# Designs tried in a protein design run: designed miniproteins, single chains. Part 73

Each design is a single chain, and the fold is of that chain. pLDDT is the mean over its residues in the fold that is shown.

## One batch from the design tools (miniprotein)

Design m2543
Fold by ESMFold2-Fast:
Structure m2543 (fold): chain A 75 residues (1-75)
Amino acid sequence: MRTYTVVVVNTTTGEKKTFTVTSEEEALAKVREWLKENEDKYSVETQIGALLRLLGELLDDPPDGSTITIEVTEK
């Protein structure tokens, strides 16, 4: 029911990927799928770390309209 903006920042290139999501489940699913599509760029440790960070931010119960920023570094 809440709307979140999730921004994944590639700290190696400075490139950003933005997702607009309406649930914690959608946020985790979209970020996980994007990381899987880019598995050649990101280590398993980086992928797990990003998803755990996102889960932590979501568990902090951010208000509606919040932006959650997750940083990832290429291999």
Scores: mean pLDDT 81

Design m2544
Fold by ESMFold2-Fast:
Structure m2544 (fold): chain A 62 residues (1-62)
Amino acid sequence: SGGDRAAEAARKNAERLADVLEKALGEKATVKVEVTGPTSARATVTTSSETIEMGVLSSGAN
């Protein structure tokens, strides 16, 4: 499904960002992913000093 694919892409992107933030800030990052639609998902990366949200769309897999 598009939502599941978007959630997987969002998680991978968020985990990459979390790694960068942990190295830059010296803080632990938490990743949360939520399906927001049939082809969309949102990821949130949270540290002690930052909260970053990103939306991801699925490329329309059949």
Scores: mean pLDDT 77

Design m2545
Fold by ESMFold2-Fast:
Structure m2545 (fold): chain A 105 residues (1-105)
Amino acid sequence: SEKEERFDRAVLELAAIMQVLGADTLEEADKKVEEMRELSKQPPRSPAEALLRWLYDQLIERYEQVKKELDELMKEMGISREEVEARIRAARDSPEVQRLANLLS
């Protein structure tokens, strides 16, 4: 179904983003995103730092968008958080997640 396809894609994308963040759980990913957000409050010291912050902002925005979509799909499909985290763990070793993480790095 369309919802199942959207859910599977959101899980793969979230797994890839979490791998770029070096996070093993959603709780750890949320913490790392907040740490990145705090670091972005300081003015950049160089054009290279400004570019790096822009890239971090893009990653944070996409993480929040995917997480929101996944939360909505979980409610609509009656899927538990534990089930989602299990699927994310299973996805981490997939070639698709490795490719996506490399593209985001």
Scores: mean pLDDT 81

Design m2546
Fold by ESMFold2-Fast:
Structure m2546 (fold): chain A 79 residues (1-79)
Amino acid sequence: SMKENQQRVQQHGDEAAAATPSPAPITVEVSVEDGVLHIRVEADTRGLSPEEMRAALEAARRVEESVRDYAKSLGLPVK
């Protein structure tokens, strides 16, 4: 079970094809409530290895910071 799952994950994350995709899907949700921009970034870490989870969470954090910084640079109020 875990061995078979590990092999499938290895093929997805293994560089036999020279490139690995993002370890997890990242969802960015932007909404406006009461004139304030709400930005939420999530990474689906279910079923990932600890290293993949770390990479996905770091990527999500960087995306959130970039979006927030950009919104602030436009003079938008952000939560």
Scores: mean pLDDT 66

Design m2547
Fold by ESMFold2-Fast:
Structure m2547 (fold): chain A 84 residues (1-84)
Amino acid sequence: SKLEEARRLAEEYVRKAKEAIDALAAGDLEAAAKAEAEALEKGKKLRELAEELGEEGQKILEEAQARINAYAESHAAAVEAALA
């Protein structure tokens, strides 16, 4: 179903976004850029599918974005230290 596809895309989106954040925290800018590009592709597909699914799709997208934001906030100090 499209709802199951949206949930799968959301998990892939979150996974790739976390990989990008982890790579930034490790100072691996090349790995971070690659993971970010993959996250953006998954996020785009999820946004398109969320538009088709309406309210349920928007909720899946918002929950995925909230998980990514929470992970980024919890790793912000490590990322800033790696960039110094």
Scores: mean pLDDT 88

Design m2548
Fold by ESMFold2-Fast:
Structure m2548 (fold): chain A 94 residues (1-94)
Amino acid sequence: SVKEKLEELSERPDLEDILLALAKSGKPRDEQTLEDLEILAKELKNEKLLEMIEKAKNSKEAAPDIPEEEIEEFREEVLEIEIELAFEYMKSVI
């Protein structure tokens, strides 16, 4: 389920570093990904993920050096969860 996929994403050992890199990048794409993830965390009531996102946004730490490929993979996982949630929502209303 969508909720299980988000829970799995929230348990990634590299998640804190990825969130910090996204928050500190200054790139519109990365800022949008972080915003989308925050919306997903609120919709699916993933309090742990929401807290981690807020911590990353407010952190004064320098961004870790994460390969661009890992950030793109993470972004794709977030987009897949968004699409699946939208599809499940549409089915539940009809």
Scores: mean pLDDT 80

Design m2549
Fold by ESMFold2-Fast:
Structure m2549 (fold): chain A 100 residues (1-100)
Amino acid sequence: SLEEELLKLERELLALALRLIERLRQQGDHSAADALETTVIERLTQFSQLVKEGRYKDALEVLRELAEELRRRAEELGDTGTVQAADELLKRIEELEKKV
């Protein structure tokens, strides 16, 4: 279902975010790690509410904005693997937007 695809994207974005947060903490940038963690929690909370309301287009928009934020931070860190993973998630979000 569309909802199952949305929840799969959420799980993959969360995993990507957690990897970046851990990398920032390993580098001693606890302030940036805390800020990213707060952003992720707020966006995924918003996503959950939109999915419960059946607002799938708005839910995809939240995931796209989160994926773009993660891509930007990964690029700033020189994490090319995470940039590539974010780009693949953005392509999947774009394909789902065409179905909604």
Scores: mean pLDDT 90

Design m2550
Fold by ESMFold2-Fast:
Order: C-alpha cells, then sequence, then structure tokens
Structure m2550 (fold): chain A 82 residues (1-82)
C-alpha cells in the first residue's frame, strides 16, 4: 500500500540522514560510505515503488532524494579536499 511504501521510505531516509550526520560531524569516510549506500538503497526502493505513490508524493520524495544525493556528493568532495 501507499502507506507501507511511505513508512519504508521514511525509514530509509532516516538511515541515510543518520549516516550523513555522523560523516559530517566526525569526518570519518566509513560513515560517508554508509550514507552513500543508504541513499542508493533509498533511490532503488523509490524507483521500484513510486507507481504506488500519488504524483504529488512522488515529486516530494524525488526532490528529497535529489537533495540528499547532492549533499552527500558535496560532503565527499569536502572530506577528500581536507
Amino acid sequence: SMEEVLKELEKLQDEFLRHLLLAERTGDEAHLEAARAAVEKLREYFEKNKDKLSEEEAKKVEKGIESGERYAAELEARLRAA
């Protein structure tokens, strides 16, 4: 159902944000790798299940994933430059 898909997307987003915050606070590349794996898993789940979401919900989730992917890439560049 849409509600089950939204709950799973929320769990995957929380997992991604947890790893991303740890990478940002510690500078540890292992947390960055975990964040990248988590956002990839989030993207894959979204692509497989987006047809179960309303157009409005799908657009909102897509923008969130795109923002997260961009932030992770920017953080990776910053940590590699340091």
Scores: mean pLDDT 85

Design m2551
Fold by ESMFold2-Fast:
Structure m2551 (fold): chain A 74 residues (1-74)
Amino acid sequence: AAEAEAVARSEAGQVRLGELVARVAARYDTPAFREARRLAAQRTASNGLRAASLLNEEFGTEETGLLLQEEAAA
């Protein structure tokens, strides 16, 4: 059923977001970025969202989006 596939795609997307956040955060050594890497390392949708939220707090939503796009393209 499409419902189960949509849930799996949504969860996979959030885990992937956490992976990108971890790669971006690895370039920096600040307390917030160390926490973002720790959260992303747990590889769950919830922790991926929390890690992305920490980047948004440091850089803002627009800059965070650009950093994640650059990392995804690399």
Scores: mean pLDDT 65

Design m2552
Fold by ESMFold2-Fast:
Structure m2552 (fold): chain A 74 residues (1-74)
Amino acid sequence: SLTPEQIEQLKAVLEHVYATLRKRGLLSPDEAARVGALIDQLKAAKTQEEFEAALNQFLELVPELRGTLDFIKS
């Protein structure tokens, strides 16, 4: 399971990745809206269960981030 410190680190990393993808124009308007909503859910998560639910949805939309997530968890 993720520690609170790892959860906060992941929130920061995912927000940074989203900002980078948006800045580089790598997301369509629909993808940007969906990913942005999930980032808001991740930032608003108060429990590990809420965070993991939002994170799983995020990884389904952006599966390329799975490797980055695995690195942070290690």
Scores: mean pLDDT 73

Design m2553
Fold by ESMFold2-Fast:
Structure m2553 (fold): chain A 75 residues (1-75)
Amino acid sequence: SRMEESRREAEELLARYQQRLQEELSQPEPDEERIAMLQTQIEALQKYLNGEMSPIEAVGVEMRALADRVEAELK
């Protein structure tokens, strides 16, 4: 179902953002703005997966997961 697919995609996206955050933190000059954005996205994905989001906020997470998949397919 769409909800099961979105949940799986959100879990995969969470893992990718956690990896990106670790990579950014290991840089000689970490980008504080990028770190803040990644932390915000990680928090949003965790709330989505825990069912702590409103339906409108959940749609935002689902759209971001779709955008990430499309970006990966274009590379």
Scores: mean pLDDT 75

Design m2554
Fold by ESMFold2-Fast:
Structure m2554 (fold): chain A 105 residues (1-105)
Amino acid sequence: SERQKKLEELLSKARELIEQMKTAIENGDKLTAIKIAEELLYVIEEMARLTTDPKVRAELMEIEKKIRELIQKMFTASDEEFKKIGNEIIKLAERAIELVEQELK
């Protein structure tokens, strides 16, 4: 379906953004990491909108809330804390990917 194709495109974007996020964290590039995290948040919001399983949608919405809170924390974080926060965002985004992949099966 068109909905499934859009979800598959969003999954591909999320995976690409996670790899870019890992690079930004390794390079200590806080501003790039924040921008990528904001793009990941948007992708996950679109995933939640397109999912038909209310349980999957609820968990994705919880992930969205956590990522939004972590992004705000990144703006004032030290270099060490920003890397920890970035890795937490990556884990949340990977969980969002798992949820959407399970729905598509």
Scores: mean pLDDT 90

Design m2555
Fold by ESMFold2-Fast:
Structure m2555 (fold): chain A 65 residues (1-65)
Amino acid sequence: VSCEDYLAARPHLVAEAKALLRDEIELKGLQTEEQKRQAALKVLQALDVPQSCHDKVLQEILAAI
């Protein structure tokens, strides 16, 4: 399954990932881009996003925070 098909089946996934990432940033006081990137990876793992889609979703949620 392509990332486009995976995400199309889950229209709220990116919005939920952004919300979880913002919560992690606020809760832990994350300040650097690397800290935010590591938090984003943990969010994707928690949401069970396929490895093949990690980079695409990472780019979208990190650009939106």
Scores: mean pLDDT 80

Design m2556
Fold by ESMFold2-Fast:
Structure m2556 (fold): chain A 105 residues (1-105)
Amino acid sequence: AEDELFAALQAKMREAGVTSLEEAAKNPELREPVKAFLLHRIDQLEQLVRDGSLTPEQARAALDELIKLLETLGVDPELIEKARQAVDDGNYLEALRLLKEAVER
């Protein structure tokens, strides 16, 4: 579950002496746990978008948070820019697909 992945990431963050996801994303030792957590979050957000469980404002806010964390992680800037454009176009599923591709690289 998301809570279990986050708890595991938090434990590793404590071991590394970092207190935020942004700090964790900058830490090379935490790169793989952060990627796993973000990948799971993307999959959950995709399901919520497909089910219509999110308002457009909630979907944009969640996508903006994901984009910021992936920028901090140093993933492909071209994929990040394409994802931002998809969000602006209201194409949240395309934005999520692009972010998932960026995480998997």
Scores: mean pLDDT 81

Design m2557
Fold by ESMFold2-Fast:
Structure m2557 (fold): chain A 86 residues (1-86)
Amino acid sequence: KDEEILEEAAKKSGRSVEEIRETVRRISKESGVSVSTVIKYIEAVLTGDTELFREVVLKVIEKLNLPEEKREEAEKELEEVLEKAK
């Protein structure tokens, strides 16, 4: 299933699957989020899955180790974006 997501992303972006895989690894290393989380983000963007998008963004917010106040602001902005997408 992960390979299918990477293949679809490569096809839509005009890049090779290898380039997408390298980009995913780079983002994971630089952000501290797992490769699996980055792939879920790509899946959410490709499919328009609002729930999956929410899950991924919350995981990233957690990994950024933001002060509680800034975390609450980020979570609130996420809810506003999701509400407008409806």
Scores: mean pLDDT 72

Design m2558
Fold by ESMFold2-Fast:
Structure m2558 (fold): chain A 81 residues (1-81)
Amino acid sequence: MKYSLDELLELLEFAFEKEKWEVFWYILHYIETKLWDKLTPEQQERVKKIASEAIDKEVPLPESFPEDITPLLDKLKEEME
C-alpha cells in the first residue's frame, strides 16, 4: 500500500466528513481486514470511533468490496489537496 497508516486514517476521516459513504466503507473494510493488527492502539481507537459514528448515522453499507482500493484513494487524496 503506497499510503501510510496515518494517511489512510486521514482519508477515512475525510471521506466521512464529505459524506463519500461508498469509499468510506471501502477504506474501513480494508483497514479492518488487512491492517488491523498493524495499527497502534491509538489508531485502532480512531477507527472504532468513526465507525461507531457512521453506524449511528445509519449510513448504507455497500453490497460488495473491491480488492484494490488504491485508485479510489488516489482520487480522494486529490480532493483533499
Scores: mean pLDDT 80

Design m2559
Fold by ESMFold2-Fast:
Structure m2559 (fold): chain A 95 residues (1-95)
Amino acid sequence: SEIKKLKQQAASLYSAASINESGAEFSEELAEKYKKKAEELKKLSEELGGVYEEEAKELEEKAKKFEEEAENNRKAAEINREKYEEYEKKAEELE
């Protein structure tokens, strides 16, 4: 059945979107963690005459990387959800 194939594809897209959303949440949590550590280390570095400037910068770069990964996962989830809706609609039109 063509309807069955469309529903199976829709289910796969829904699962993919959920995985991407979970990945985004994980990356967002890591970004916040590294951003906070960078701010704390930057403040300590300023108090100590700049001794941790490089380490603070590395933590800021890690935070930015995880922010980018989160954004990419959010975009992937949106695309997969949109495709899910398209396949569900096609299945409904064939019923």
Scores: mean pLDDT 88

Design m2560
Fold by ESMFold2-Fast:
Structure m2560 (fold): chain A 89 residues (1-89)
Amino acid sequence: AGKKIAVLALPELEAAAREAVEALEAAGHEATLLIATEETVADAVREAKAAGADAVLVALTAEDESNPEVQRFLAAAKEAAEAAGLAFA
């Protein structure tokens, strides 16, 4: 039951991503944590797709939404997910 979700995070947001993985697994989903940077996120999304992921979720906090590095990572993750045909959240 549930979906297979790849949780993507920058290294500095690993703790938030682990909490997201635990919450998704508690909800009956299969979740995998992938630590990536702007440069590696496209490769991480392709690996998630090859592993059978249904969706990509980017882990971030409200305080990080205004960070230009986080914004570039989010944009790159969304583009990679759309190119791979994965749902993005």
Scores: mean pLDDT 80

Design m2561
Fold by ESMFold2-Fast:
Structure m2561 (fold): chain A 97 residues (1-97)
Amino acid sequence: SEKEEAERIAKTAAHYGVRMRESGGTITPEDAERMARGSALGKGLSKEAADYAGKLARELVEKGERVEDQTPKEVLEVAREIGRKLREIGDELQASL
């Protein structure tokens, strides 16, 4: 269902945030929200589902929750790639200003 996909995207964005932190980066709850919402919209989910994914990703990062063991590897890889590409586009857009 769309809700289940939104939840998986949210968990993957939160997990990606943890991975970035372990690599010396810092991901804020706002960053996770933007990644999850953007990834859901990019996958063709509704605005309501994308907003839900963003809200859930923010809450997971705020709680410091790790969900990697609960998310299938294939879902983690796909959503992580989407989230990373969206962040790269954002960084390039900001650098061009």
Scores: mean pLDDT 67

Design m2562
Fold by ESMFold2-Fast:
Structure m2562 (fold): chain A 67 residues (1-67)
Amino acid sequence: SDSELRELAKDVASALRLSPEQTERLVEGALNLRSRSSKPESEGSRMNAISQALSLLLNGGDPVLGE
C-alpha cells in the first residue's frame, strides 16, 4: 500500500539522516515511480521505487519528476 511505501521511505531517509525536505521528496518520488509501475506491489517493488528515487535525489536529479 502507499502507507507501507511511505513508512519504508521514511525509514530509509531516517537511516541516511536526510533533512525533512529531502525525506518528503524521497517519499513523493518513490510514490510516483511506484504508481507508474504495472508490476504487483511487493516489498521488493517498494524497495526498487525507493532506491530509484534515492539515486535521483543523491545525484542531483528531481525524484518527484523522475529526472
Scores: mean pLDDT 74

Design m2563
Fold by ESMFold2-Fast:
Structure m2563 (fold): chain A 94 residues (1-94)
Amino acid sequence: SSAAQRRAAAEELLTLAGIALAEIKEHSDDEEFIKRLEELLARLREAYAADDFDALLATGEEIVREIERLSEKEPQWRPTAETLRARLAALRAL
């Protein structure tokens, strides 16, 4: 895949992860969980800015796993987890 396609897919993952964090912050009082997601999203942004796609995939996997664990306890987050998993898989396939 072209570098442009990979960058666009990475930008979409970053955008969707940011939206997911914003929605979780509106519905959750788990300050430690929110802090972990904020730190992971900051690392995802750093990897994107550095064009470090291996680091971006690794950090994306950590974010998806955190939201998947949330969705096991709170099924309302299952569509969000599935969407992020699908976008990460699409990026990995490029």
Scores: mean pLDDT 88

Design m2564
Fold by ESMFold2-Fast:
Parts: C-alpha cells; structure tokens; sequence
Structure m2564 (fold): chain A 93 residues (1-93)
C-alpha cells in the first residue's frame, strides 16, 4: 500500500500536485499530512517530522522536494536514519 501510494504520486498526478503547491506557495494539507504520516511510519523522529510540516506549510516547493527525496530514499531501501538525515539537511537549507 505504501509503495502503491508512492507510485500514484508519480508522473502526471505528482506534476499536477507540484503545480498546485507552487501556485499556493505551500503544500496542500493532504500532502503535508501524508508526508508526515509516511515519515512517522519509517521511525523518523517527531522533531524532524514537525520541521517537515513547518516547511511544507510555508514553502510548497521545498516541502514537495523533501517529500520526493524521502520517497526516493525509501524506494532505494534507505534506513530510517538515512531518510531522517536527508530530511533534516533539506529543512536546514
């Protein structure tokens, strides 16, 4: 189901969501909640999840970049620690 959910966000659907987020200046609430739930399911700390939420609520482009990076690392079999480190780096940019 998680891999299926990530596959559904690929191609045309992800491009449409990306465009909508750029136009609004923030991530859609659905994508913020989905990204937060995904990170929590991987064992990422609440501090980092909260940082992701703050970025997504203020900068849709950066929030989407973080979500895409986390999904990419998950597909490559990265550990929760590796995903957390990558997300933290993008938040601190």
Amino acid sequence: SMKEGLAKLSGETLEELSKASEESGVLTPILVDAGAAFLRSLGVSEEVVEGFRRVGETDGRRGLEIARRAAELYKKGASAKEIEEAVRRLIER
Scores: mean pLDDT 71

Design m2565
Fold by ESMFold2-Fast:
Structure m2565 (fold): chain A 87 residues (1-87)
Amino acid sequence: LEEIRELLEKAKEQYEDMLKAGATKISADMTIGGILQRDLTQLLVSKYGLSPQQARQIATTASRMFLAGSSIDDILQTIEKQVEALK
């Protein structure tokens, strides 16, 4: 979970940097949302042993929560509960 927290913190910093540099919200959403979904999917498969389908589902939900302005703690709690439910 700490690796996921670090990934989310980095994504938040990059998202804020893009907006400060004058990127539109749509451009920032597409760029950071895409990177976050891919990186989370890879991490969930490699570190947590989820199937690619399960990992993609969780990563998609997490990325949507991130772009909707959910807190990092709320996103982590959601990922944790979904991973535990698959045990």
Scores: mean pLDDT 83

Design m2566
Fold by ESMFold2-Fast:
Structure m2566 (fold): chain A 82 residues (1-82)
Amino acid sequence: FDPVELLIKSVEKAARRLGATDEQIEKLVEVLRPKILEAKGDTKAIRQAIIEAAKEVGFSDEQARRIATLALRDFFLELAKR
């Protein structure tokens, strides 16, 4: 179990559902990983990191917010499993 990798996987799934290409997803992960590490587990900072990373790789503000919402929902559902 690695919460950073789980969160990255959740963001990848959300982006794919919104029509992201494999190339966009690779760039998204590259930009997102350091931002998540800087957030140090703060949910608000993590949400902002996802939005910012998605916008940097070409998603609109609306799409970036949707990716963050879907990814965090999936992430917390997976964390609830023990």
Scores: mean pLDDT 82

Design m2567
Fold by ESMFold2-Fast:
Structure m2567 (fold): chain A 79 residues (1-79)
Amino acid sequence: LSTAERKAITREVLAAHGPDTPPSVVARAAGVSQATASRLLKEVRAEQDAEGEARAAELATLTDEQRDAWVAQQSQQQQ
């Protein structure tokens, strides 16, 4: 499995078992050692934190009015 595939499995395991998922569960699912699973969990959690920050930044740049205007424009452009 590639690193990307192992991270994808780690994300799925976290989604199924929650944020307190032990490295042993990830190790079993991804077929890696517990040390590698612990590093994958740390990396995936860091990536999820960064994604959350990026989403918050996107929402901060959009007003409700701008969002509503964009949605209305999309509906108009289908004609």
Scores: mean pLDDT 72

Design m2568
Fold by ESMFold2-Fast:
Structure m2568 (fold): chain A 120 residues (1-120)
Amino acid sequence: AITTTEDEARANLVQETLVKSMSEGLKLVMAGMAKSEAKKNPTDELLYYFASIYLAEAGRLDEAEKLVNEGLKILPNSPLLHAAKGLVYEKKGDLAAAKSAYNKALQISPDDELVKALKA
């Protein structure tokens, strides 16, 4: 497929922006569905990623952190899940933990434009 890391990063930023524009109730519904599917498909990093983002944007930061950590136990080298962990810590106001998580994601995938965009 002709997709670049930059095109994927743009799509993920658009998705993040759309999630922020959703109602809290809709974010929680989407988080519940993604979380349910992640438990059925534990090697699918995107399901853990989106569920954590929806929970974080709905203000369910502790639930988002727990879900990201569950995903990272199964997929310890997922740059997306380390980036999601960074976003959760950033929203919690723990900028040091956020920076550490984003740096870990970039260490695993140095050219990951999504991680670079989330860190910026």
Scores: mean pLDDT 73

Design m2569
Fold by ESMFold2-Fast:
Structure m2569 (fold): chain A 95 residues (1-95)
Amino acid sequence: DEEKKKEAEEYLKQAEEAREATLRYAKEAESLGDKGGASLLRQMAERVKEDIEKAKEILKTGSPEEGRNKAKAVAGSAEMAKAFAKDLLEAIKAN
């Protein structure tokens, strides 16, 4: 229904914001000399982008419930990627 579509859009926005944060952390890691860490974070951000696109397709072609559930899962994965990126930056700065 309309409420589930709105929830899905909010989760997708959350996922996009978390992905943008992951890319900012990747840029900082690279500036601190961790090219490997930056590459890993960019790969994680790319996977989040692909999952966001899949969730948008499910919202368009599937049920509102399927779209909402997929968007929620993608938001969770994106937030985990962001948290990992922050932890990686803290580890780099501690050395």
Scores: mean pLDDT 89

Design m2570
Fold by ESMFold2-Fast:
Structure m2570 (fold): chain A 59 residues (1-59)
Amino acid sequence: STQEQARALAFLAVDYLRSNQPEKAASLYNQALQLDPSVAAELKQQFPQEAAQLEQLAA
């Protein structure tokens, strides 16, 4: 489903951020938000630090 795809992309974005690839992480996060913006709330609950960084990068 679209929601599952958005979640997968968002989690992949966290992985890229942790591997010091913030540009790829931001791109994947923006793609996830386009599919399902509610994924942002889910990331904040599970990975609050990474979610904050992704929000700042995905401008």
Scores: mean pLDDT 84

Design m2571
Fold by ESMFold2-Fast:
Structure m2571 (fold): chain A 120 residues (1-120)
Amino acid sequence: MDQQIQQLLAQLPADQRRLLEQLRQTLVEAGMPRLADQLTYTLATLLVQQRPDAAAAYIRDSAPLIRTALLTRGKPEEAIRVLLLLRELARLLQSEEAVEAVRREIERLAKEEGLPLPDL
């Protein structure tokens, strides 16, 4: 898996590649290597295939699932960090719908966990 992901990431623009590398690292450090590989592989594949709308839709649909997965592991701060990276990727893809969907998940998580709301 690692070699396949690295080969896909090498084909992406530097800004997209950097965000996906940070996303994967944050999830691995949070103890979620399978989620890290699944998310990174899917997004990198869609972006390499020149399907930014599909990548944005995947970000939108995945955000609540990622929040739930990290919360069940007791990792709310890591969940915010991952969601912020997904929001920045959605911004690069120019998807206002995906940016807003991720922002709502960050606001919900911060409120429910009693964490300070990040600058959105």
Scores: mean pLDDT 87

Design m2572
Fold by ESMFold2-Fast:
Structure m2572 (fold): chain A 97 residues (1-97)
Amino acid sequence: ELVEKLESLSKDERVDLLLEYEKILLEKNTPEYRKAALLLGIAAGILLLPDGILAAMKRNGSEIDEEELKKLEELALKSALELVSELPEEIQEELLK
């Protein structure tokens, strides 16, 4: 449900939504919500990793193969979604309201 919603969005929309949810959860000021907020922040960071690697490689005059970049982006998405799926069901339901 939350994972399905994220899969339907663009890369930029996924990052924006994860960061917005992190802010909402941090306002709840409980250990469980704070832990969930950290996981969402980490997931957003994972989604941004391929762009960071590409930027670093370009600055060093290196080229990345389009197939390798696509593979990194797919791996990052899978890892981020797996991390989001670890959130307690109750917290996921609150975010979907």
Scores: mean pLDDT 81

Design m2573
Fold by ESMFold2-Fast:
Structure m2573 (fold): chain A 76 residues (1-76)
Amino acid sequence: MELLDKAIEAVKAGDREKAIEYLRQAIKEVTEKYPEVAPAVLELGRQAIEAIKAGDYEKAIELLNQMKELVEKARE
């Protein structure tokens, strides 16, 4: 989950553009590799982008961690 971890690091750094870029890349990879979790990942990703744009970094990190949990469950 390197892209989601990079997105979280960018959020913590206040780099909105990089956070959204890494998040969009992560969504694309996850939805292509794990179609079963794609609807949930797309919904959480949309909410995370909105939180980042609003400057709600705590909410964005919470949503990104929820996305990581979904991907880890899909991998196992």
Scores: mean pLDDT 83

Design m2574
Fold by ESMFold2-Fast:
Structure m2574 (fold): chain A 62 residues (1-62)
Amino acid sequence: SAQEALMAAAGPAAREWIEEERKRLGEDATYRAEAVDDDTVKLTVTGPKGTRERLFTREELD
């Protein structure tokens, strides 16, 4: 799935944040990535208990 591919490609910091937010927001939480600029990606986690967003730099994704 797109979510599994994103998780596999994400660096340790991004992967850890996504998993912690999924624990908080519910097991059915989904995540997506959006490029904001050349060095910044916005990750959004949406679940039954709400939505959380965080900006990650290129360095944090590696």
Scores: mean pLDDT 73

Design m2575
Fold by ESMFold2-Fast:
Order: structure tokens, then C-alpha cells, then sequence
Structure m2575 (fold): chain A 90 residues (1-90)
């Protein structure tokens, strides 16, 4: 069902956020963080490569690209959480 697919996607988004935080805590280079986020986003069905290339064309640094990607993931996760809350209250 759509609800089951949303829960699976929500878990995948959580894994992306956890990986980003782990890499930041470990002091990984921003370039490596971006490459990891691109790969994880592609696995979740997002155009991670297109997003990276678009932001590079806008002159964004790897740090800014990584922050943008994780902010998008957090926004997507929050949206799914809101949908699940509405469905549970019905």
C-alpha cells in the first residue's frame, strides 16, 4: 500500500540523516559527504546527481551542497511524519 511504501521511504530518509551526522562527527571531507548523500538519494529515487550538478552551477561549495541535500531529506521526512499523523488520527 502507499502507507507501507511511505514508511519504507521514511526509514531510508532517516538512514540518510544518520549517515550525514555520522560523517560530520567523524570529520569526513565535505566532498565525500556529498558523494555519499548523492548515492543514498539515488537509492531512494531522487535525482541526487542532478541536484549536485545544479548546485555546483550556482557556485555552491561541497559543504553548502551537503547541507542543502540533508535539509531536503529532513523536509521530506517531516512531510511523511505529518501525513502519517493525519492518517493515524482518522
Amino acid sequence: SLSEKLKEKREGLDEVIEEFNRMKEEGKPDEEIVETLVKKLEELGYDGKGMKEFLKKLGKSDEEIAEFMVSLVESQAAMIDAIEKIEKEK
Scores: mean pLDDT 83

